Designed miniproteins, single chains, continued (4). Designs and how they scored, part 3

Each design is a single chain, and the fold is of that chain. pLDDT is the mean over its residues in the fold that is shown.

## One batch from the design tools (miniprotein)

Design m12076
Fold by ESMFold2-Fast:
Structure m12076 (fold): chain A 69 residues (1-69)
Amino acid sequence: ANELLKKAAEAIEAGDEETAKKYGEEAIRLLNEQDPTLARIAAALLAEFAEEQGLKEVAKHLRELAEEV
């Protein structure tokens, strides 16, 4: 999960929306299996970072995923 979170953050910084969504989704789903509370926190933090980088669609997707877990 930590490696996938790092890859998602790197993709967000690079502006790669598809890769950011893919790694973000996978990381959050894996975290949800271990700790749903941590998964929601991680999704919220990644969404905030994506929004700061101007990736509004990625931020929206991650926020929706946080509500799912």
Scores: mean pLDDT 79

Design m12077
Fold by ESMFold2-Fast:
Structure m12077 (fold): chain A 65 residues (1-65)
Amino acid sequence: GPADKEAELKKILEELRKTEKDPEFVKLVEEILKDEEKLEEFLRRLEEEELDYEEAFELAKELVA
């Protein structure tokens, strides 16, 4: 359910923080986690469109803009 999807996204966020690869992506994901509507849309599109890392980053930019 939504709680399971949120938990998965939080694990991804923790991994991004550990690698320090894209601090801007970390900030975008943190903003998405604060907004339930944006979070649901982000997770829905990640699953339905089978987005890779770069596509997920672009989606996060779109949703936060």
Scores: mean pLDDT 75

Design m12078
Fold by ESMFold2-Fast:
Structure m12078 (fold): chain A 81 residues (1-81)
Amino acid sequence: IQSLQNGLNLAELAIEHLRRGDLETARRLAEGAAVAAKDVPEAKEALEKAVEALRRGDEESALEYLEKAIETLREKIKALE
């Protein structure tokens, strides 16, 4: 649970940095979120795709993948409560 909550927090921070145009920090946060979400394959995969999009400068795809990962992590955390 704590690992998934950490993943969620990192993914939300990645979106905030992305919205501020800080793609490098957003990428690092998304990489950390993917590691934290290792036990949720759907969220990990979405976060890895977000990292790839951020490396390409594709902000739109990165945002979509980060949002998908956040939704998946919120659902999993709620199910574990």
Scores: mean pLDDT 84

Design m12079
Fold by ESMFold2-Fast:
Structure m12079 (fold): chain A 64 residues (1-64)
Amino acid sequence: SDEEIHELLKKSEETAKKILEFRLKLVKEGVFDLKEQLKAAKEAGMPEEYIKTLESMIKIREKG
């Protein structure tokens, strides 16, 4: 239990840092389109949770 909580916290922190650095890079490069961001995230090997978040955002946008 405690070990599982520690691992989840560590993964969460590492994931947040990677996402922040990636998003800053996209902003610097002028990549604002969600589909382009999704493609870049997949090519960069970003965490699945982040990729799924982008996919969900695209789906919401396409739903109208």
Scores: mean pLDDT 77

Design m12080
Fold by ESMFold2-Fast:
Structure m12080 (fold): chain A 119 residues (1-119)
Amino acid sequence: MLRDTQNKVTFKSAANVEVTVEIDPEKKTTTITVKFANNVTVTFKITRETDEVAIVELKLSADSVELTIGVNKGSATLEILDENNNLLASATGTAGQVITAKASVSADNVITATVTIST
């Protein structure tokens, strides 16, 4: 049996935005950490009841990130956290719902965060 223990992927965009995705299958969490070119960091934390939660889209710009997840079974909570782990916004969706989380950073390093639910 081949074991791959690597549950972490990091990539860097053309706008010098660094994205790290970490999956914890035991806790059913996915953490997406976005470091903007100005070194401001925003974390999207997905906590799911089942494995039937899909990342639909991740949109990146130099100063903003938008994450869309679809809940196919059970429930999922999407939280936006700052670099000090302060909760900025959150929403919990259920089966058939879509959760969209958006964070943007200003020139003064102020984070604006929103989370919305749609069907």
Scores: mean pLDDT 82

Design m12081
Fold by ESMFold2-Fast:
Structure m12081 (fold): chain A 67 residues (1-67)
Amino acid sequence: MVEEFRRRLREELEELARELGLPSIEEAKEWLSRQIAAEHARDPSLSVRSLEEFVEGAVAKVREAAA
């Protein structure tokens, strides 16, 4: 489960990178990674679905800030 989530997370980051463009990739990637790491560290039993929803919301916020 967690391994598949990590793969999905990388795909999301790659897509976010494409949409935000190369100059913003590192910042968006670091920010999103920190958010996910903090959530998982707080609750290692967190479901994959909950993490995916969290990531989706975070990505939407980043896109909104970029617009």
Scores: mean pLDDT 60

Design m12082
Fold by ESMFold2-Fast:
Structure m12082 (fold): chain A 59 residues (1-59)
Amino acid sequence: SLEEELEKVKKEINALLEELRALLTDGDLSDPAVRARIDAVLAELQALVAKREELEKKL
């Protein structure tokens, strides 16, 4: 259902926010691999937030 998809997306967003927090607090920001992972997490968060908004409009 759309409600189950919305719940799944919200859980994925929360998991990525926790990963982003860990990268920003404990990560070596001088490491290109850490910066690349931060960029990847931010891009995925942007896509998931857009998907959440679309699902909320359909409910």
Scores: mean pLDDT 85

Design m12083
Fold by ESMFold2-Fast:
Structure m12083 (fold): chain A 100 residues (1-100)
Amino acid sequence: SVEEKIEELMKKIEELKDEVQELLDKGRELVENGAPKEEVEKVAEKVREKMKEIEKLAQEIADLIKKEMPEKKELADEMVELVKKQVEEAEKEVEKILKE
C-alpha cells in the first residue's frame, strides 16, 4: 500500500538520522582527541551526504502523499519544512566541528 511505502521511507529517514547523530558524535570525539583535520573533514562530508539523502527521501514521501493522499498535502509540506530545519541545524553542528 501507499501507507506501507511511506512507512518504509520514514524508517529509512530515521535510520539515516541515527547515522548522522553517530557521525556528529564521532566528529566531536576526533576534534577532542586532536585527530588530523582530514579525518574530521571526511566525517563532515559523510554527514552532509546523509543529510542530502534525508531531504531527498522526505521529498519523495511528500510527492507520494500529494499524489495518492491529496487531502494531506499541507502535512506533507510541513514535514518537508521540518526536515529542512533539521538539516540546517545539523549543518550548524558540522560547521562547529570543522572550526574545532
Scores: mean pLDDT 87

Design m12084
Fold by ESMFold2-Fast:
Structure m12084 (fold): chain A 58 residues (1-58)
Amino acid sequence: MEKFEKALEYLKEGKTDEAIKLFQEISKSDDPELRKKVKEFLESIADKSDGLPAYTVL
């Protein structure tokens, strides 16, 4: 849970590379709740920002 919040903080600070690393770590973790939150968040921002998708963590 803390990793996801830290990734969001990095995005707010403009540290997209660090945020992406954390999202990738969460996607490889065995925590299904965290993976679900990451997917829902990425789908949300992709829907609002259809012009510039940088990375996908599926």
Scores: mean pLDDT 68

Design m12085
Fold by ESMFold2-Fast:
Structure m12085 (fold): chain A 65 residues (1-65)
Amino acid sequence: SALDLYKALAMKEYGLSEEVVDEAVELLRRGDEEGAIRLLMEKGGLSEEEARNAVRGLKTGLEEE
C-alpha cells in the first residue's frame, strides 16, 4: 500500500523503528500532528526539522490510502 511505502521510506531515511513509525501514524490518524512530531523527536531521536519532514511523508502515505 502507499502507506507501507512511506513508512519504509521514513524508517530508511531517519533510522526509525517500525514501532515508532506505527505510533506516529496512529497519532496522525487521530489528527494529532503535533503529537506525532513530538513522538518522533522524543522516541525517534529526530530534530524538529527532521520530525516535521518525516510527518509530511507519513501524511502523504495516509492520504493516498
Scores: mean pLDDT 85

Design m12086
Fold by ESMFold2-Fast:
Structure m12086 (fold): chain A 98 residues (1-98)
Amino acid sequence: ARVAELRARIDALARAHAETGAPAGVATLEDEKHLEMALKAHEIAREVGEGVIISVGLGPDRRLVASVSHDDREKAERAAERIREELPELEAVYVSVR
């Protein structure tokens, strides 16, 4: 199914950024449009640079939210800014530094 295909692609991309597993939030997405938006967010994070970790899931209003983290605040903020710009349908994009 298209949903299963998109989920597998997102999981593969998330594993490329984190050595240990895909973000749990991805597993709860079943809407094809939500999965396509999640895939786009992961692709943007990859383009910004190595070590950018992203999680995409549903917020309280069942609208997509994203969380972006990196050791470098500047890289985390650049990824978040690009995601907000290219995916305005997201309710929120959160930034953390680890």
Scores: mean pLDDT 68

Design m12087
Fold by ESMFold2-Fast:
Structure m12087 (fold): chain A 75 residues (1-75)
Amino acid sequence: SKEEIEEYIEDLATVFAHLYPQYADEIKELVEKKDYDGLIALLEKARDESTDPVVQETLKFLIDKLKEAKKKLEE
């Protein structure tokens, strides 16, 4: 259902907030507004700012999963 997909996106956002506590307030605002494009952009910014390849791979995984979830909401 749409509600289950939105809950899944909230779970992905929670993982992101745990990795980047400095973005926690912005992540929360984007999720509350259902601004999933903004959330993807913030994840991409965090990935590009990271010098750690493992962190970059983790963020890429979250980006890919969020894009997949967003596509299902648009169907």
Scores: mean pLDDT 86

Design m12088
Fold by ESMFold2-Fast:
Order: sequence, then structure tokens, then C-alpha cells
Structure m12088 (fold): chain A 119 residues (1-119)
Amino acid sequence: SMPYLITVEFSREGGRVTVTVEVLTPEGKLIARGTGEAELPEERLAEGEVEALARALAELGAELKAKGVDINGPLLNTGKPLTPAAVYGRERALRLQPDLPPLLLAVAGVVAQAVAARA
């Protein structure tokens, strides 16, 4: 199986967050991109960031499906139980795109957990 690079970028402006997720070949060629945005309520910043992430992953999953690309890669396994934030990120992404590949579902959990940990 060919390894893929996945990049996740957060950009914050004017009380909104934009999340861009890209899937790249090992050589750095772009395969697909998803972008999501959400409002950042001051009292729930992490929730808004996880919502934008879920929307970006839903768009990315839809683009990969439309292109017929199968990104079957090893899951990111940290050997640790999922946190509530990781579960929330995964569930929200699945509600927007039920056919989300397991690798992108793992990305949703890991990144949502990292967002919650810094808040």
C-alpha cells in the first residue's frame, strides 16, 4: 500500500475558523482537498474548531469518493482510549459523511483531541 500524507491547517479570522485538510502523495502531489468553516463562540472555541474540522473532512471524503480514490492506510493508533472530544469529532464527521474512510475518521479523532487538550 502506498502511504499518503495528510495535512491539517487551522486559520482563524473575524470570529470564524477555517480548516483545510489535504491528502497528498508521498512526493507531495495534491490528491484531494476539503475545507470547512465554523463560527467561534468565545465560550466554546474548541466546539467551533471541531465543527469546522468535521465539515472539512466531510468535503474531503465526498471529493475522494467522487474521484474514486481509496485511501486505505493504517489507522493512527496511539494505544490510548478515545477522549470525549475525539468521540465527538468522529461522530460529527460521520453524521456529515457516513462513508468517511477509516483513516480520515482516525484523523478526526486525533485532531479533535489535540484541539481540546490545548483549550
Scores: mean pLDDT 72

Design m12089
Fold by ESMFold2-Fast:
Structure m12089 (fold): chain A 74 residues (1-74)
Amino acid sequence: MKEKAEEWLKKGEEAYKQGNFDEAARYYVLASEYYREAGDTQNAADAFKKAVTAYHKAGKDEELEALLRRENGP
């Protein structure tokens, strides 16, 4: 579980460096979900913040809003 989270995190960072912020955000979301399932709350939160920043840079307001709503909703 954690190893997959780390793999997605690295892919997100590579996409971010290439300026592909939308793809980077998707990879960061996956990393955050895998860290959360592994019980790694700190790394999950860090990956989530990276996803928020990447969606914001990509101008993906709808996806950013959905991500933020999912954090604490229901």
Scores: mean pLDDT 78

Design m12090
Fold by ESMFold2-Fast:
Structure m12090 (fold): chain A 55 residues (1-55)
Amino acid sequence: LAAKIAALEEKIRALREELLKAQQQGDWDKAQQLIEEIGRLERELRRLRAELEAS
């Protein structure tokens, strides 16, 4: 569980960096897709953290 949380946090960090670059390059379609992907992963991360705390 903790390892999965760590991997998810790293992926979210990488996607946020890609989002910043996409916005700087004016690729708004990619930026929108990245925002949606980040949101989905952040919701999953929140659930996993809650599960870890409940254990």
Scores: mean pLDDT 81

Design m12091
Fold by ESMFold2-Fast:
Structure m12091 (fold): chain A 69 residues (1-69)
Amino acid sequence: SLAETRELIERGMEYARKAIEAAREGNVKEAEEYLEKAQRAFGEAARLGGGEPPEEVAPEARRLIEEAK
């Protein structure tokens, strides 16, 4: 549902922010784990949205994921 997709996008954004924070603290392993969780959440959101790729996920969420790399 749309509500479930939105929740997964918000969860992905939260994990992306945690990944950035961990990276800033020099915790590379922790940052990578949070980035992986964010990508999994976005992937699940795409699946629930009928298979559409997550490139249409909120621009803010995508930017945070990219910055966490």
Scores: mean pLDDT 69

Design m12092
Fold by ESMFold2-Fast:
Structure m12092 (fold): chain A 77 residues (1-77)
Amino acid sequence: DLSLLTDSMIEFLEELFKKFDKDGDGKITNEELQELLKSLGFSPSRAEITKEADVDGDGKVGFDEFLKLMIKLLQEI
């Protein structure tokens, strides 16, 4: 449910995600995602990132998975 995110917020998050996507493959590592979230003022544990975003356990998170995690974090504020 993207209803918590405005189009402007989604655009901001896309730009931020691309900045952390060093390889340009459309995915970032769990470690890069943790650093990105810390830059936004969140303090998620590695277990939370793995559980909520890296569902496949491949160590990589796509933009759609990142948005789902952002929605969950915003609901907890």
Scores: mean pLDDT 73

Design m12093
Fold by ESMFold2-Fast:
Structure m12093 (fold): chain A 106 residues (1-106)
Amino acid sequence: ATVEDFKRALEKAIKEEEIEVSDEWAALDPAEVERATREAVEELLKETDDERQKLLARLAGALLLKATYATRVREAPDDEEARARLAELGAEIAELVAQLEALRAA
């Protein structure tokens, strides 16, 4: 998958509030998914000055990575690095959701 493929998936996730991990993506090295997701989020952040859209782009990226690492943990249950990364992503997602709720309340 290319950075543009990841960007399209993030745009779809933002619009539909759903994340899907394809079989092609599940076959990628987690480090490759991290790099491509980071680049796609950075490109989306450059395309908007809207704080809500920026938070949604970051949230979509974090949710995509969470799905990827959840698949990794399922396939390799003893992968401590993948479990630690899932915990970090869970905390990041919680913070982004809190920021989105704060914007809604304003």
Scores: mean pLDDT 76

Design m12094
Fold by ESMFold2-Fast:
Structure m12094 (fold): chain A 65 residues (1-65)
Amino acid sequence: VSQEELDREVKLALGEIYEALANLLKQRGESPEVVAETYRKAAELYRQAGDFEKADEMEKKAESL
């Protein structure tokens, strides 16, 4: 695989990790500010990976808190 493909895959994986973390923090009753920030980090990683649909989903979740 090319370096560009590796970078994309790493960013996708990190986005998934941050999404899972944000979901867990929300489930545990963490502050909306912390949860929203974590979703926005996931959104940025998904955007960098080219997954604009998931990036939009994460931003909407952050805004709905």
Scores: mean pLDDT 84

Design m12095
Fold by ESMFold2-Fast:
Structure m12095 (fold): chain A 52 residues (1-52)
Amino acid sequence: REAARARVLAGLRAKGFPAEVHEPLAERIVALSGGDPAEIDAFLASLEEAEA
């Protein structure tokens, strides 16, 4: 769980998301992915498309 959360936080920071949304988004992404790295990466890619 902690490794999954760290992965999401690193991804959000790398994509330039505001610090205020990191923790709530990380909580949601980890919950939705069940901590699966592939699901986490897919969700982060989806967020990148929305920002583009």
Scores: mean pLDDT 72

Design m12096
Fold by ESMFold2-Fast:
Structure m12096 (fold): chain A 86 residues (1-86)
Amino acid sequence: SLQEEIDRGVVALALATLLEVAKRIDSPYREEIIKHLERALDALSAGNYEEAQKHLEEAIKVAREAGLDDIVKGLETVLKQVRELQ
């Protein structure tokens, strides 16, 4: 439905915003986090929600290891939103 496309677009915008934040962090884990977020965004845009969830979970693990608590919180919010998509 149109509403499902809008909801997916809103989640994609939130994820794209976090990707831009990730590009600006000073961390040796930055490139690995960006790689997972780009894959998650690509999967989400294609409607592959299971694939998007896997990449988000990988990004969250790396961000936790990096001690990037604010990025972790943002990504956990996006992951919950992806799980709610039809």
Scores: mean pLDDT 87

Design m12097
Fold by ESMFold2-Fast:
Structure m12097 (fold): chain A 84 residues (1-84)
Amino acid sequence: MTKENTAKGVELYKEGKYEEAIEQFEKALEADPNHAGTLLVLASALDKLGQRKKALAYRNKWMEIYEKDPEKALEDVNFVAKLL
């Protein structure tokens, strides 16, 4: 399930295992490509690895989602924030 992959990714992120975290976030986005919370933590993990251009692309995608449905985007972000 998408939420399980995002939660596992956040655990790995907190441990500094950014490449493994990215794999879990990518699996979550395969099931829900518009999950704003997952897009933000994926972008953050990419930034930690110096992949700043890829991180920016995911942040731009998050902004598009936020502009179309800010309430849903904030709900998705709050889900991830509770895991951090």
Scores: mean pLDDT 82

Design m12098
Fold by ESMFold2-Fast:
Structure m12098 (fold): chain A 71 residues (1-71)
Amino acid sequence: MLGEEAVEKSKPVAEELLDEDPKKAVRKALEYGVGKEGTELFEEGLKNRDNDEKAEEIAKKLLELLEKEKK
């Protein structure tokens, strides 16, 4: 069961995407259990974190992935 847990973890994961410590953000993504696909999206977001539009787009995809885990 990942519904409430996934939703709560999606917010800090997206915020960590813009954090100054990218290694910490990746570790948290793994810890939250977003899986290989989620961590790959997270790493792509970190590469484009200076581009707010790209970072937001990737964060949205990550949230969508976590929402599918909700049910």
Scores: mean pLDDT 58

Design m12099
Fold by ESMFold2-Fast:
Structure m12099 (fold): chain A 88 residues (1-88)
Amino acid sequence: SSMVEEGLELLEKAIELAREGRIEEAERLVEEAIKKIRESGALSDLELEIIVGIGQLVRGVLLAIGEPENRAYAEGIEYMRELIEKEI
């Protein structure tokens, strides 16, 4: 659906912003992306909650082992994007 495509495009842009260290802007795009994907109905609310949780876990683990925020968050978003694409 167009909403899923828009959501995936926003996640891709969020990855670029996160890599640049523009964390607050990346977070806003992730929130908008998840909203669009939720509104599309392509995934259940539970599936989306699990995927978001995995992205947060990846970010947290990478930060805990000493990765900088820009790399940790970009990797977390990339995992969410790949999982969403796989389930659609």
Scores: mean pLDDT 88

Design m12100
Fold by ESMFold2-Fast:
Structure m12100 (fold): chain A 69 residues (1-69)
Amino acid sequence: SLLDQLRALLARFRAALEAGDLEGARAVLAEVTALLRAADPAALSPEETALLLELSGLAGRLTDAEAAA
């Protein structure tokens, strides 16, 4: 399901950030973007929306880390 895919992507993104793997974190964000391009935004559940907001917040941390590097 989309929810399970988003949970897996969030876990991978957190792991990449904890490891300092900025390239791996970027790859996860690319997968999220591809997944969302295939999805209907109007059909997202509250749980899926909450996971996307969490990913968006972590994406800001990645941008800050890349700017500091």
Scores: mean pLDDT 79

Design m12101
Fold by ESMFold2-Fast:
Structure m12101 (fold): chain A 74 residues (1-74)
Amino acid sequence: SQEDELNELVKKAIEAIKNGDIKKLQEISREIAFRLLDFDPELARRAAEVLQVLVEYLHTGDGEGAIRRLEELL
């Protein structure tokens, strides 16, 4: 399902943040942005929130805050 796809991407993003893998996190952000347009409106809203957390993390470096917020979106 689209929800399972988003949940997989969120889990991969959490792992990338834990590993400090910025390149992987950028790839995940692009994948979420690409899929966002094909999601139903409710799932698209949640995906947009995930993307915002990832973008903020890439600018701030606050990994613990980002992980906490992403876990709330699972």
Scores: mean pLDDT 86

Design m12102
Fold by ESMFold2-Fast:
Structure m12102 (fold): chain A 94 residues (1-94)
Amino acid sequence: GKEYLEAGKYEEAIKAFEEEIKKDPNNAEAWYNLGLAYLKLGKYEEAIEYFEKAIELDPNNYKAYALLAKAYEELGDYEKAEEYYNKAMELKKK
């Protein structure tokens, strides 16, 4: 899945990460990468859903919080964007 993401093949990456999640629904990295692929496609609402699942499984994933902030910023929700960005910075400094 990650090879498709790195190559910019976001639709193929999505299918691969969906297969990883079917095998292990607690795979926080697969949920994070699925969110990242949707974010790269400009599908911000879906990206938020998948990043929220990633942080539920791995609450220390500061990168997921930073990308949640970016997705909310792209949707014009600047208050949510600031909340998640601050959370990302707190976790990164630990």
Scores: mean pLDDT 86

Design m12103
Fold by ESMFold2-Fast:
Structure m12103 (fold): chain A 83 residues (1-83)
Amino acid sequence: QVTNYPMGSQSPADATAVGQVVTITSTVDGTLGSIFSSSTASPADIFEVKVNGESQGKMTLDQAGKIALKKGDVVELKLVKST
């Protein structure tokens, strides 16, 4: 579950923190979207996404939510465009 944290250190959706990287470790097998069940992110925010250090490209959280993950996979989200 994604929650709102001070300075956005664990929130992929801190819309004021362009350029900040948030690291999320998957606790389940499934998709990244299953981890974002309580995200407050704008649908228009664009993130540069890495999974286990490999770039997946720039995308919205909805697009990133379709990425298949295994338990223990590390996802890095860098906010590149905020609304």
Scores: mean pLDDT 63

Design m12104
Fold by ESMFold2-Fast:
Structure m12104 (fold): chain A 95 residues (1-95)
Amino acid sequence: SMSLDEVLEETDKLLEELEREKASFEEILERVKEFVEEVLSRVEDPAQAQSMIDAVIGKVAAWLKRQGYSDDEIMSLVKSILELATGEPFLNPQG
């Protein structure tokens, strides 16, 4: 039900709201995670969902860099979002 253009527009709006509210890094991470979970719940095609999440990560990372966050902080957020989107790296550790 979500297009890529709608996801990108909602991402831009979310980042504008976070900047206006002077959100902490923890609040930014929580709000971005909630948004990514919403995208995953509304997009049934896993490949389409992954493409949309990759685009969201790109916008969020670029925005965080403009806000003055360190590369380590940005990488921490990106890793958290990727773990959420992909689940555990070893879903079949006995395989």
Scores: mean pLDDT 80

Design m12105
Fold by ESMFold2-Fast:
Formats: structure tokens, C-alpha cells, sequence
Structure m12105 (fold): chain A 75 residues (1-75)
């Protein structure tokens, strides 16, 4: 089972994937929405205990690589 912080990160990543793969959105709209999700996620991570912050940031780094691959596929 995923911890609460893992669930929150996975939910944010799923939202970003939906934005990136949405063919009805312009590149500008996709960028604005992804940045909004990233800002909200970063603010939330800052409220976690230090040990959970470190783990959350590590997961986000892994996921950013996956999202970068997905973004390149959508070119």
C-alpha cells in the first residue's frame, strides 16, 4: 500500500500526465496547468516532516524523468 505522501505525489503526477496528453489544450495552457500542479505539490511537500520531504523529493525526481519522456513522445 502507498503511504499518504506517496498517494498525494502519484495523484499530482496523474494530473500532470492528463494535462500533457490532453490534445485539446494548447502548449501554453499545458505549461501553465503543469506549473500550477507543480507549485501546489512543492508547497505541500514543504509541510511534511523532514524524512518524508526527502523521500517525496526523490519520488518527484524519478517521476519528472518519466514525464519528460512522455512530453517528448507528445511532440
Amino acid sequence: ALSPWEQRIEAALAEMREIITDKSLSPEEKEARVLAVMRELAAWIATLPPAEQARARARVREALAELGELWLEME
Scores: mean pLDDT 77

Design m12106
Fold by ESMFold2-Fast:
Order: sequence, then C-alpha cells, then structure tokens
Structure m12106 (fold): chain A 74 residues (1-74)
Amino acid sequence: SALDDIARAVAKAMGLPVDAPVTREQARKAAQSLGLSPEVADEVAKRAEGKTVREFARVLAELSSDLPPPAPPA
C-alpha cells in the first residue's frame, strides 16, 4: 500500500526499522527534509515522539490530506 511504501522510504532515510520508535529530533529532521516548515515539522515531531516509524508515516499522510496544494513556484 502507499502507506507501507512511505513507511519503508522514511525508515530507510532515517536508518531505522519500520517498527522502531522515533525520537522527537529524528521525526522533526525527517519532516523538514520532506519540505515541511519548521513549525509544522515540530508539531509532527511532538505527535510522533515515541511512536513507530510506521505511525510517523501515517501522521505525515494525514497531514498531507489537510494541506493545501503546494504554492506555485515564484
């Protein structure tokens, strides 16, 4: 599934197994690397702290459904 693909990609980028717990700092850095603003990345990291990489990927997917489409290039 798309969520499983995202979870595996995030796990590989972070150097962790998909079921490994994530720290707030790891989640924040991963979110920023995906193009999220520092404030949004911090909120995602707070929610993902102590959760698995799979659950972190789910939070990212949920957030992307609530975000407006990316702004056109300046």
Scores: mean pLDDT 74

Design m12107
Fold by ESMFold2-Fast:
Formats: structure tokens, sequence, C-alpha cells
Structure m12107 (fold): chain A 95 residues (1-95)
């Protein structure tokens, strides 16, 4: 259900914000990887999904790559992921 997916994404946003606030860098990383896996699952189950979702997936991957390469901080990575999650939720609501 699209409504259930949106609810799970909104819950992930709250968990990411809390992890950042607590300075739990390892949990921030795990939650960002969970986001990537969820978006990948959406694309695999919906081959006719809007191209915007695939673009969001590629941007999430790039954020994770930059974070793992030490180019951005956990907070900078989390902030970018939260913006991408907002975009994803809006695309899903419009579909």
Amino acid sequence: STEQIIAELEALKERIREAVENGDDELVKQLMETVLSMVEGILLENPDAPEEIRRIYEEIRKVLEDYKAGKITPKEAADRILELLDRLIEVLKAS
C-alpha cells in the first residue's frame, strides 16, 4: 500500500533526526542504508514507477558514497537524505 510506504518513510525521517540529535553516527549510517534499500524495493516492485523515483534513488546512493568516502559529515548526509525523502513522499502522494 502506498499509504503504508509513506508512513514507513515518515517514521524513518523521525528516526534519522533523533539519531543526528543524539550524535549516533553509526545509527545515522544504518538508517540511510535502510532508506536506500526501501527505495530500491519500491523500484523493483514497480517497474513503471515515475522516473523521479529512480533519480531520487541515484541521489541517495551518491549521498551514501560521499559519506563513506569522508567527503561530508553524518549531519550533512542526513540533511540531504531527509530532503530526498520529502521529495519521494510528494512523488508517491501524486501517484
Scores: mean pLDDT 87

Design m12108
Fold by ESMFold2-Fast:
Structure m12108 (fold): chain A 78 residues (1-78)
Amino acid sequence: MSEEDKKELDIIREAAREVAREFGLPEPAVMKIDDGTYLVLATAESREEVDRLAEAIAQRASEKLGKPVEVLGARIRR
């Protein structure tokens, strides 16, 4: 990844940590799937909760980066 891609991913991870904490969820794992698209792997009770988490992360990250990003939520089990 370029330096720009690395910094972007770090900002997405920071946003994910902050939002997950606000939701009362464990820190999710974040990975880049495609250009401008990220996957958040979260431990959550429901699919709706993961979807809300992903959307909130996308909004916060977009604000920090000054550009839109797409975040997809995936639910993981313990």
Scores: mean pLDDT 79

Design m12109
Fold by ESMFold2-Fast:
Structure m12109 (fold): chain A 64 residues (1-64)
Amino acid sequence: MEEARKLIEEARERVEKGEVFSDEELEELQKRVLNLAAQTGDSEVVHEAAVEVGEVVRMNRELA
């Protein structure tokens, strides 16, 4: 989960600074975060990671 949290935090910081992600970058971010969360074997961790990365995706679209 440490790697997934780091990816989410870095992505959130980039969006907050006005650095817009491309659709391809967002898809890759979502895949990486969810794969890392799935490796924990905890469905709650996977669900939380999906919600948090989904928020970053929405913020990126609203700021773009």
Scores: mean pLDDT 77

Design m12110
Fold by ESMFold2-Fast:
Structure m12110 (fold): chain A 60 residues (1-60)
Amino acid sequence: SHELELKKVVLGLLKIALEVERKLVEEHPDDEELKRALKQTEEAVKEVEEEVKRLEEEEK
């Protein structure tokens, strides 16, 4: 499925962003904007992971 392929790419990119943002928060623990961005990315990862799981289950 094209949608599943796109969601997997988005998930991969979000996981890379999550790793980078976690390191940035560790380096700049007083930066509330970075902490907010990290939380938003973590929530986006969870949402896309659920979408990928649903799409994979539909293609089984």
Scores: mean pLDDT 84

Design m12111
Fold by ESMFold2-Fast:
Structure m12111 (fold): chain A 67 residues (1-67)
Amino acid sequence: MKKVLLVRDKDEKKAKEAAEKLKKEYNFDEVILLPGVTDEEAREIARELRELYGYEVHLVNADDYLK
């Protein structure tokens, strides 16, 4: 099963920083940055990846991890 990290933030730099930190700490197969998307849009992307592709998807907000 493919393990995917989705990182959401309005700021691309914050999303990238959180993604790099989490990728090093956790073994993810892919990391996808979602700059400028809403929480609802990010949830729909995560749902589609889980339902259509069977991926293990972890959705995080960069703000929650860069404090």
Scores: mean pLDDT 74

